Designed miniproteins, single chains, continued (4). Designs and how they scored, part 41

Each design is a single chain, and the fold is of that chain. pLDDT is the mean over its residues in the fold that is shown.

## One batch from the design tools (miniprotein)

Design m13405
Fold by ESMFold2-Fast:
Structure m13405 (fold): chain A 100 residues (1-100)
Amino acid sequence: MPPLSPEEEALYDEIFREVALETFEERNVPEDLVEEFLERVKAGEDVGRAVLWALARLRARGHISAAEEDAILVEMSRRVAERIEEATGRKIPLAKGQVL
């Protein structure tokens, strides 16, 4: 992927955050994990890193398997790419298991 401008990085992070919150709602992620995810992002943690933290916690609680964690990340990456294309007209190539 070519280097992103600061404005593009901010837009990508916003889209990723929205997709993460929607995915957490769809999968009935516990409210305490969603709240801590939001606090981590507000504290300046990268959205992708905060997502990895939340999914690792969900896996540690026995709610998802390692394979489901990978599948969730792939699906979130796909949704993020689709929304970026809709918002900017840019297509982002994503590989299996790759996250933005």
Scores: mean pLDDT 75

Design m13406
Fold by ESMFold2-Fast:
Structure m13406 (fold): chain A 68 residues (1-68)
Amino acid sequence: KLEEVKEELKRFLTEKLGLSEEEAEEYIERLFTDATAAGVEVYFERPEEFLAHQEEFAELARRLAALS
């Protein structure tokens, strides 16, 4: 379900990448909009932390994309 993936992403962003709850929610909202999905570069606000957790992020992002 979309809400399950959203909650998993929120946990990943806050616990693994150190984002605040507000930052995580903002990022997830961007991922939900089709128009924003086209701007992939914009999603890498935390490139160093994303690189460290690249595999987990890729898995969660693919699951979210499949629900769009």
Scores: mean pLDDT 62

Design m13407
Fold by ESMFold2-Fast:
Structure m13407 (fold): chain A 71 residues (1-71)
Amino acid sequence: SLDDATVPGVPTDIVARAARLAANLVLQGASPQEAADAAVESVRDQLTPEQAAALRRALLTVARVTAENAK
């Protein structure tokens, strides 16, 4: 499930919150890129630049899968 998403070096609670936000934004009509970017920004102050980049890549995958399943 989306709640089981993990990203190396990023705390699991941060990944879970950001993944849930990205999925909800896609279901509300945001593009996968917009959803991933917004979700990363919601937790950016808690992450290093490297962690933010890794999280964005993972969230873009989550957002794309959510968008495909919503069709």
Scores: mean pLDDT 80

Design m13408
Fold by ESMFold2-Fast:
Structure m13408 (fold): chain A 63 residues (1-63)
Amino acid sequence: YVLRGPGVDELISLVESEGTFKAVPAKPNPRGNVLYLNEPQDPDRVAEILSKAYGIPIEIVPA
């Protein structure tokens, strides 16, 4: 899965500074300018959690 949205670069920075997202049921994997999710159990729920937590509209799509 791939995260897309206008604030994904900010999410990459937060993941790298904090080591991982809190309360997200998937492991983030930054790769260059793209953020991948490893093993999301519910992509729509993860997108909702991230959008609310960071105030950024996030879309999760199959890689």
Scores: mean pLDDT 62

Design m13409
Fold by ESMFold2-Fast:
Structure m13409 (fold): chain A 69 residues (1-69)
Amino acid sequence: LQEKIDSLKKAAEENEKEIQQLDQQIAQLRKNGADPVTILTFELMRGSSEYVLERIKKKIKELEEQLKK
């Protein structure tokens, strides 16, 4: 159980790094005057990564509660 929690925490950390990279890319695209469709594509990718991260965090919490009970 602890090994699974540790693996999920690592996955969450990697996903957070991807979101940070996407935020930097979006900022750069906006600065360079990229077309709205390109910017929207990266914003959608960021939203997908954020959704996955939220699901991972929820699973970690559920497993931690099981470990305590």
Scores: mean pLDDT 81

Design m13410
Fold by ESMFold2-Fast:
Structure m13410 (fold): chain A 58 residues (1-58)
Amino acid sequence: SMDAARIAQAEERTDRALAASQGKDYATLTPEELKEVRKAMAARGQALLDAYEAARAA
């Protein structure tokens, strides 16, 4: 079983990687900026899936 500390560590690692992928320093990001980074990555993922499906339909 995973406790709260292990979940928090995994979440921080993911947030740090996401921030780096956007060219941002995780240490300087606010919680609001982290939400925007996560939102942008989710939108990018959806756009890639949509593009893949469009290519298969063509």
Scores: mean pLDDT 73

Design m13411
Fold by ESMFold2-Fast:
Structure m13411 (fold): chain A 58 residues (1-58)
Amino acid sequence: SAEVRALAERYGISETQALGLLRLARELGREVAVQYAMRDLGLSREQAEALIDELEAL
């Protein structure tokens, strides 16, 4: 969606990466999603947690 794409752009990642992160959070839990965002997307823990919260609020 346009909202997911705009959010992904603010964090310097692609829409596909943001959707993947949301899926990980929903299926495997928040900590798994945070670890993925830090290791594979290069986000800080604070950025990862904020992004997940914003994605879940959409």
Scores: mean pLDDT 87

Design m13412
Fold by ESMFold2-Fast:
Structure m13412 (fold): chain A 74 residues (1-74)
Amino acid sequence: MTAREAIEKGAKEMGKDPAKLNGLEAGEALGIALGMSKEQGQLGVKQAAKKVGLDPAKLNGYEAAEAMEKAGLA
């Protein structure tokens, strides 16, 4: 499962559009899809964003997925 597929699946379970998530909600979606805690999913997104030089609070779900993939965390 790619980071994009995980965030899309988690967002659907949250009843939200992946394009309208913030980075923390994208992390929660990642946690849901992977059977991890909300805090673990959010930490993954924060670490990916930091590694690629982006602010996690300003990423939508698709941008968070791309950051995870570019960081090599997905």
Scores: mean pLDDT 81

Design m13413
Fold by ESMFold2-Fast:
Structure m13413 (fold): chain A 79 residues (1-79)
Amino acid sequence: MDAEDVKKLWEEIRELIKKKEYEKAKELIREFIDTVLKESGDLTEEQEENAIKTALKLAEEGVKDLQEITDAIIEALVD
């Protein structure tokens, strides 16, 4: 997935959260995480939960910078 596709996916996640479609938003967040964290290999269940929680928070806060989002998700994996 290209960087532009990843950015578009994040914009769709934010729109779903704005519409309160949280189940669809979580589904797209998982796809987003899988795309940006391809190099991390197999994530534990706890790491995936932390990543999803972090992504939801960033989307609610209106963060649009993919680098900031990716860095925050990676930091959440170490928690």
Scores: mean pLDDT 76

Design m13414
Fold by ESMFold2-Fast:
Structure m13414 (fold): chain A 96 residues (1-96)
Amino acid sequence: MSVVELYEAAIQAIRDKDYEKALALVDELAKAIVTKATDEELKKVLELLPQAPMATKGYLDKAKEALENGDKKAFAEVVKDALEALPLLVLGIERV
């Protein structure tokens, strides 16, 4: 599965209210961004990131900066934070 396909699958799981599946897909997406994503796939994820339920200007700005710096780990963390916010809130899981 491509990085873009993992992103779309995570968004679909959030829409389906399958928040446990969404959290699992977001974890797989973050790993894929760090280990195998191409720059073109990362650009595509950045274009799709505004569709995330908790994507604010702050997340978008941080994602752009991480991509411009070639920092795949920082990019993965920002995408993970944006996508997990609603599932974590609904499931009552605290971010430590």
Scores: mean pLDDT 79

Design m13415
Fold by ESMFold2-Fast:
Structure m13415 (fold): chain A 76 residues (1-76)
Amino acid sequence: EEPFPEEELQALVDDIAEKLGLTDEEKEALLEAIKNEDVELAKRLFAAHKLGVPLETELPEEEIDKAALEVLNKLA
């Protein structure tokens, strides 16, 4: 059994993108991060989007965690 079917993952990513104003590229990266259980990439994507910086930007772990938490709170 799949814990998250692709259709539900797509809907979740679309909902997040609508609430956060993600680009199509960011939506695709988020979907891949979730499929691969790449928590680090997902957090970095949320932090980079929240701060308006490229994914290549070297961010402290504290800022990544804080930005990810703020994003999750906005989605709740």
Scores: mean pLDDT 72

Design m13416
Fold by ESMFold2-Fast:
Structure m13416 (fold): chain A 83 residues (1-83)
Amino acid sequence: MEEAAFALAILAAEEAVRTEGVPRNEAMAAAFAAVAALVEGLSDEEAEALYAELSAVPLSEEEWARLVAEAEALRPKALEVLA
């Protein structure tokens, strides 16, 4: 479940980076905050705090490409959970 949620969130974040020009660090932060809220039951305040912390950290192109590749590898499992 956690892997599927993470994969879907990162793939959605990648779409936003590619189509809307969202900064990679902000897209990653939104994905991680969303997964943490879903999996760990974070409050809106806790999720916003996590987003603020993570979006302040610079993210390299190589780190982002690695996260997207890991999410793409998990795509079949993520789609299975939705079926």
Scores: mean pLDDT 77

Design m13417
Fold by ESMFold2-Fast:
Structure m13417 (fold): chain A 77 residues (1-77)
Amino acid sequence: MDLNSDDFKQEISDSLGRMARSISLSAGYSKELADQIGKAMRELSLAEMNGDEKKKKEAREKLKKLIEEGDEEVKKK
């Protein structure tokens, strides 16, 4: 059942964003990249909950590119 609460959607998305950021920092990604990954995960979560196929696709593509950039950054260390 879809819970139509904007507060609930924001809280879950914020938590996922913070978790993704924390994992990125632990993986050795830069703070700037980790912040962008957190924002992209939050955006993806909101798009999934709202059924916005276009934003969902855009957020997934952005997240994939940011993770690839982070993996390349770590590889150079």
Scores: mean pLDDT 80

Design m13418
Fold by ESMFold2-Fast:
Structure m13418 (fold): chain A 133 residues (1-133)
Amino acid sequence: MTVILLLLGSELEEGIGRRLAERLRAALPDAEVVILTLSISSDLASNSPELTAELRAEVEAGVAAIVAAHPDATEAIIVRSSSALDGAAEHMAEVLRRRGIRVRLAPRVLDGNNATDAQLDAVVAEVRALYAA
């Protein structure tokens, strides 16, 4: 089974995250779509490329919950709402790969606070291309 992971940097992005998840479920009915909201500061991510110990622990807890809920997951596609989440997405990809899950990172970053319908559709098209490869 393939799991699509939507990484959000703020609860304020949950409205856009839900709209993207609905489009992804409609476009990929055989994929599970999971939203994970991480407690990050965009200012901290802009001033340091290194993931904090607290964010690493939050990512590892989120991966543990996802793997427990989806024990038949063999693949994950990670989508992120911001470039500030790049470190968290890479760390999540490493933790998932250590569990035998194949991981693909979506190249497009969703601007979560300002994402347009055309940007949501572009992310859906990219995730579909990754899902078919």
Scores: mean pLDDT 81

Design m13419
Fold by ESMFold2-Fast:
Structure m13419 (fold): chain A 105 residues (1-105)
Amino acid sequence: DRTLSLDELEEMVRALLEEEGVAVVVDGVLRRSPSAPDPQSDENGNPTTRRDQILLAAQLLLGYLERQRRQGRTTIRMSDIYDFLRRNVSPEIADYLISYFEERL
């Protein structure tokens, strides 16, 4: 079981959101991408549901990491992250995020 620092995992989450075109980091703050469509559909009629689900999952995960930091943790096991994702987000989105992290470990 691999252990990452909370900072390393936060960087991976931010990189994921930037790669998906959902959010960008501006002056160290995570912001929704200016090109991200409204919650219903984009200019081409494509549903935004997947991007919104990925953003929500990332926000939940970042909140979980902040709670771990407040408890004095500086590192976390990837199995704990995977358990959190599987309990709190849809199976499809959880599997996608887990695969993303596994490829970068």
Scores: mean pLDDT 71

Design m13420
Fold by ESMFold2-Fast:
Structure m13420 (fold): chain A 94 residues (1-94)
Amino acid sequence: SKEDDLKYLEAVIKAAEKMKKKYPQFKDELDLLREAAKKAKEAIKKGDKKKYSEEVSRLVGQVIRLMGLAIDAGKPDFPQEFSEEVKKEYEKLK
């Protein structure tokens, strides 16, 4: 639903902010994720389906890129930790 999509994107934004504190070396990549999620939220609010699809695709691409960078930087637990933080923030919004 629109409400669930908004909650999920908000959870991604909050998780990215938390991960920036623990992994300041990935600040720029996490900021890119956060901006894509924010733009996707605004596209939902405006009913802009094309913009929503573009920003969600960008968000997915940034996640894949960040996961690769984290593994290359010797942080193989980063992808799971990020996914767990998103889940925790989403549960708080239910």
Scores: mean pLDDT 87

Design m13421
Fold by ESMFold2-Fast:
Structure m13421 (fold): chain A 72 residues (1-72)
Amino acid sequence: MREELVRMVGAAEFAQLSEEEQRILEEFLRLLLDPDPAAWARAEELYAEVKRQKNERLAAAMEKIRAALAAE
């Protein structure tokens, strides 16, 4: 999980995140990998909350995860 997050986000960027922010990214990735539509809806809620909190660093990391998963 964390190795995959580091690959998607970047090692330097991931290292700048707090432990709580890192856990939020692990939750976000877990929800995006879940085939359940309810999990995907929860991922969007989590992203919206991060944007409401003005956490630009965490939001940018989430955007990188979505971009990495969309690239096949």
Scores: mean pLDDT 80

Design m13422
Fold by ESMFold2-Fast:
Structure m13422 (fold): chain A 83 residues (1-83)
Amino acid sequence: SNMDAIRTALQRSIEAVMLALRGNFDDAQRILDETDSRYGSNPSVSNFIKLAREGIKAAQAGDYTAAIGVLLRLMGDLWDLEL
């Protein structure tokens, strides 16, 4: 379903930012690219992926405060889907 696709893409986006926060940038980028390829035609998913890419970029720059901010926002979006 559309909601299942959005939920899955959001969970994968969260995982990618978490990997980047651990310094695993290659796996973070791979997971986001795979998610974009499978679900990125959905505008909601495209927005989550853009946000997650900003989080990965922040972590790569050593801006962990900004990266954590992105993670918390994505987790909040996931929480809102489950209500």
Scores: mean pLDDT 87

Design m13423
Fold by ESMFold2-Fast:
Structure m13423 (fold): chain A 107 residues (1-107)
Amino acid sequence: HMEEELRKLQEEIRKLQSEIDKLTAEFDANPEEIFEKLRKEALKDVLTPEALVRVLGIKEFERQYKADLEAEIAKLTAEIGSMLDEINKQLEEIRKQLEKVRAELEK
């Protein structure tokens, strides 16, 4: 049961890491898309200094979103560590019980 919950948390971390990787690739690879979105928002034929300020604001939002995802990964990683400690304690208890049962069966 706890092993299954641990695997689910690991899958959640992998999903968040994949999302960060995707955002990083899109942020670094597609400056042209940012300019195109700005052009569409401004409804103008040429980029103005005011429009450039808006682009910088959009990039800042993307940076903040990545930071939030990284913080969530750190939180889930801490939760996994705590669960592993709990699982190890329970496994040690089970091991002691199994050794007692084995000793009884061996006479």
Scores: mean pLDDT 59

Design m13424
Fold by ESMFold2-Fast:
Structure m13424 (fold): chain A 76 residues (1-76)
Amino acid sequence: MEEYEKRLEEDPEDVKAVAHLMAEYLQSGDLEMAREIAKRLAELAVKQPQATAAALQEVEREYGIDIVNEMLTLMS
């Protein structure tokens, strides 16, 4: 978590960092932070669709499909 927070301070458009932070907030049950990050990930999905797809595949591999489905629900 802390590593990805630092990456976002250095590069606010680091899609991988945004996606992993959202997954970690969902896994920890922090739905308020997950919703806030979801807004940023939704914007990045429009601006960087290929990078967002790659980040979601990585999240699926690390956290599982249920976390990805929850992320997509909050981005809607």
Scores: mean pLDDT 80

Design m13425
Fold by ESMFold2-Fast:
Structure m13425 (fold): chain A 89 residues (1-89)
Amino acid sequence: SMEEIGERLKAELEKIPGVRNVEVKVEGDTVTIRAELEDGTPLTVTIKKENGKYKVTVRLGNRSRTGEADDEEGAVKTAVDLVKELLAE
C-alpha cells in the first residue's frame, strides 16, 4: 500500500546520517516525504503511482533526480538510492 511505502521509506531515510525531521504524508496514489539535512537543506521525496508504475522524484535543495519502479519494494529502493546519489554530490 502507499502507507507501507511511506513507512518503509521513512525508516530507511532515518538511517542516513545527517537526515533529520522526516515527515510522511500519504494522499491517494502519492507519498510525499519531507526532511532536512543538518545544515537546513530541504529534502523532498515524492512517489506517485501512475499507469501501474511508481514514479520517484527526489529533491535536495535546488537539485533533483527522477526514477521509476514496477513495484513497492523497487519504489523504496529507487528513492533511497537517488537520495544517496544526491548526498554524494
Scores: mean pLDDT 86

Design m13426
Fold by ESMFold2-Fast:
Structure m13426 (fold): chain A 63 residues (1-63)
Amino acid sequence: GDAEALRKKGQALIDKGQADLSSGKKMLADAKNRQQILSGIGMVLRGIGYIFQGELLIAKAAA
């Protein structure tokens, strides 16, 4: 049903966000210029956003 679909979407977003956090962390560790630093920060923020959106979908599925 719809609740199962929301849980799957939520988990996929959490997984994607965790991957973006890992990628952003690596970009920041390897950064040698301002553009790379900004790109790494952007990736980290995107990852955080995906994790929160995923958690919200899972919470919505439970209601």
Scores: mean pLDDT 87

Design m13427
Fold by ESMFold2-Fast:
Structure m13427 (fold): chain A 70 residues (1-70)
Amino acid sequence: MEKAVKEAGEALKKAGFDDRTVKAFELSLRKIKNPETVEVAVYLALKNAGVSREEAERIAKRIGELFKKE
């Protein structure tokens, strides 16, 4: 969980989200127990920031896999 949340926050920072928004998103992810929901949340956030569909899917899938392994 912690590693997946940290990597999700870092991906959002690189996509142009401010530190406050990133911290709020990380707190929201900590409340999610389902890896699929984490993957969808990360995907939608990256897409809304203008990241391409292919890159958003790749990043979201990686973070979902990290969430499963923790």
Scores: mean pLDDT 79

Design m13428
Fold by ESMFold2-Fast:
Structure m13428 (fold): chain A 110 residues (1-110)
Amino acid sequence: LSPEQQKQLTLAQTKFLMRFMALTTEIVLLAKKLKVPQEKIDELIELFNEMQKAIKDQDIDTLKKTTKKIIDKLNEIKKEYPDSSDEIDKLIKDLQDTVDEYIATMEKLL
């Protein structure tokens, strides 16, 4: 990679990591507000840590797999808390859109 490409890659990774951290914080806060069992929240946090590592490592395959697992768990929570389905759907959409934007950005830079 050229120095300019490396700079653009680093900037993109930093911006996406910050966005993912904000989004994962919002998800955890909603789960706590809904009184989701701590065991399920811990599983989500573990998946968020795997997602952040995949972003740092530029491992798109692991990022896609981990994102799917997070969305699956959010859909399980949505079934148990249907009154919050709109909030959960928004978080699922924001997560998927952020992942898709990250992947598209990486494909353009690599």
Scores: mean pLDDT 86

Design m13429
Fold by ESMFold2-Fast:
Structure m13429 (fold): chain A 90 residues (1-90)
Amino acid sequence: NQDQSNRLFFQGGRYFQQGDYDRAIDLYDQSISLDPNSSMTSTTYIMTGQAYFRQGRYDDAIHYYDQSIALHPGSTVARRNRRRAERARR
């Protein structure tokens, strides 16, 4: 359900702001599972990628940015974040 998916997204965002990236990722994954094709899901993939990036897990971050790009190929935010992760990976 999109409403439940959106609530989980915002809960994940609160944990992200607190620096609890593991909890943020778990809540973002639950959000994606409830509504994998919603208008918010591309953004949820970006936020999950950012959480992995903050943990230094650049390969995981790139994977989630690629999922966001697959849903919205025109996303400049996802493509920019992917390039940043590629550079950070070496």
Scores: mean pLDDT 87

Design m13430
Fold by ESMFold2-Fast:
Structure m13430 (fold): chain A 81 residues (1-81)
Amino acid sequence: SEELKKKFDEIYEKLEKAPEDVQIRILTEIFPLDPERLKADPELREQALKNLRNVLKQYIDDPALQEKAKEIIEKIEEILG
């Protein structure tokens, strides 16, 4: 739990500072979102990033969903480098 929370904070900070195209790639890998719409709408992209943060926080706090949180965090880390 604590280790997963630490890794989440680290990865999310990197994601927030990532280039626009990298953010869109991560969002479209995790959610069924249109990449062209995310490129055209910065507010939608910002909301999607906040939704990702909220979903991951909920998954980390739920013992039944921690494996899903880990999988998502690992996907984000792979794309970020």
Scores: mean pLDDT 82

Design m13431
Fold by ESMFold2-Fast:
Structure m13431 (fold): chain A 65 residues (1-65)
Amino acid sequence: SMEEVKKAAEVQLESILSRVKSPDELENTVRSLRKVKERQKDPFTIAVTELVIKGLEEKIKELKE
């Protein structure tokens, strides 16, 4: 369900943001996640990864302001 996707994405996003703080390192994480997504076949994992990427891109934008 969409709620399960959002919850999984939030947990992963919080985990990444607890470890990685710099915009450059976050951009590297986004690039890695996009590459992993290209190899994913599970729709749930793809949807979770898309939301994590979106959340990271929003945080990068915030940090560059």
Scores: mean pLDDT 85

Design m13432
Fold by ESMFold2-Fast:
Structure m13432 (fold): chain A 74 residues (1-74)
Amino acid sequence: MLSEEEAKKAAEEVEKAAKETPGVLSAKATVKDGVVYVQVTLESNSSEAVFRAQETIRKAAEKLGLKSGWQPIG
């Protein structure tokens, strides 16, 4: 499992990546048990905007050895 320090840094990196995604108004990331959970507010709820945000978060999480814990309610 990640140390508390590694989890904090990982959460900050994923949150930054999400916030830098076009159409993302706000993002907050937390890491728990090797999974990153991200709360994202999007400018548009189009399927394309949701998918783009999910892919950015997933790639950032994978780079850090984490699983993404976000599932859209569709």
Scores: mean pLDDT 73

Design m13433
Fold by ESMFold2-Fast:
Structure m13433 (fold): chain A 56 residues (1-56)
Amino acid sequence: LAPEVGVEILREAKEILEKQGLKAEVDEERVLISVPPEASDALSETLERLLRERGL
């Protein structure tokens, strides 16, 4: 996966989680996303949906 595509997916996931009132932090240099434990399930579901939408 190209780093720029990964970063776009993570930024989109962060926006979706923040709209739900959950906190998320994206490290664009390392292509990582961090959430508190209570948001882990929401993050997993969001990432799976975004990857599926992109054919990944």
Scores: mean pLDDT 77

Design m13434
Fold by ESMFold2-Fast:
Structure m13434 (fold): chain A 57 residues (1-57)
Amino acid sequence: MEKKMQEIARLILNGDLEKAVKLLKENPELIEPVLSHLRHNYPEKKELLDKVEEKLK
């Protein structure tokens, strides 16, 4: 996983959603790869990931 994607994924998992969303908006090409990776590896975090996706609208 690229360092930038790993950093954003860690922010999401730690609940730092505002920082994660800001970085994703600055790097929109990383939105799909990061969310897909997290949904696959952390299915129990569905509600958290849905909240991130909502904030990206």
Scores: mean pLDDT 81

Design m13435
Fold by ESMFold2-Fast:
Structure m13435 (fold): chain A 78 residues (1-78)
Amino acid sequence: MKEYEVDSIEELRDLLEEAEREGIDYMVIRTKEGITVKATRLPDGTYDYQILDKNDNPLGGSTTIEETVEKVKELIEK
């Protein structure tokens, strides 16, 4: 398991792209705003992304990097 902290949406995207490129089975990324993204590699080689708040309450999920990044950006914007 790999855990990371990121300061920007660009860093989040880069880490998710690296996870898919390198076939990482499980990655946890936390933003400075307190949003957590969990990336899990499925048996077919696709990924499931879960989005959680600072208290680990589920806020949503997606199956693509683009949708995940977009949802996290919306949660950070006031």
Scores: mean pLDDT 82

Design m13436
Fold by ESMFold2-Fast:
Structure m13436 (fold): chain A 85 residues (1-85)
Amino acid sequence: SDVERLIELFKKLKVKKIIIYANKDTDQSIIDTIYEAALGLDIPIEIIEKENKEDKVELTEDKVLIIYLTKDTTMEKILELLEKL
């Protein structure tokens, strides 16, 4: 399950908060999957509408995970980017 894979990655990265930058053209199933994983860990999540040029993930020193989604983003790509952190 992609939710279970995200939960394990969020635990490994010690994520304290998630911010998702996405627009209306983003695949809602990706947002929903990330949201479900965050809820399972009681991690606060904020979704902000923003046009992004490329899919990217960033983890701050304070363990805030920032996820940038585009219309072309896949769950597999997000998991790959998170595993490289």
Scores: mean pLDDT 88

Design m13437
Fold by ESMFold2-Fast:
Structure m13437 (fold): chain A 97 residues (1-97)
Amino acid sequence: MSEETREGLRAAVELAREQGREDLAELIREAVELAIKKGEDDLATAIAGAAAFLLRNGRWDEAEELVKRVLELIEKEEFEKARELLRENGGGGTGLE
């Protein structure tokens, strides 16, 4: 796990836990770890960043829905569709351009 991915994951997990959302914290962790296991480190970073962004903006339901959908896509190895979904929700860095 890169330093950027680790930092983003920590931020997202801590934000979810501050709201008593241990379920969401675990879901974010599972999605990021699965992306890394599949060799998709850029996708792992995008997941952590998008989740942290949504959580910082009080968009808890959107963060949960996004992470659940991305996790399903990664399980099916539909990585490009997962990247598109993350870009649509403000995650993806330079990939948006």
Scores: mean pLDDT 78

Design m13438
Fold by ESMFold2-Fast:
Structure m13438 (fold): chain A 68 residues (1-68)
Amino acid sequence: SETEEILEEMEKIYEEMKPYLSEGAAKFYEDMIESQRKKYEENPDEKTLENAKKALEVLKAFKESVEK
């Protein structure tokens, strides 16, 4: 599904960013991705898809900000 593809992309970006994150920041993003995945498993709906899209945008923006 579209939400599954977004979650996979989020996981990919997280792995790319992991070397640039502190332990606390890495755990924060890992928890965010886990939270989105659990919401999808429990209640796959329009809001879940919208939230996943927004979370992906946040990860993309953060990757831009930490790149050196």
Scores: mean pLDDT 78

Design m13439
Fold by ESMFold2-Fast:
Structure m13439 (fold): chain A 81 residues (1-81)
Amino acid sequence: MKLSKEEIQQALDALVDKALELGDMNAEVSLEELEEYLKKNTNLSDEEIKKVVQFIEDNLTKENGKVNLGDVIDYLSSLLS
């Protein structure tokens, strides 16, 4: 399953804004928190959000059920390269 560059860019923009809001790029967030944030702050469909979250889950290590927000941003940025 492919993520479009537009889907990745929308997710990146929202997550960068979240990092700025929290003031911490090393903030630990659950996948459920990421899904809800993307749902509220992007124009992505539920299916597109689930694809983004699934790629994050498949490619990043969870610690106590959470992922590092900076690692999520770095991973999504790598998909645009």
Scores: mean pLDDT 78

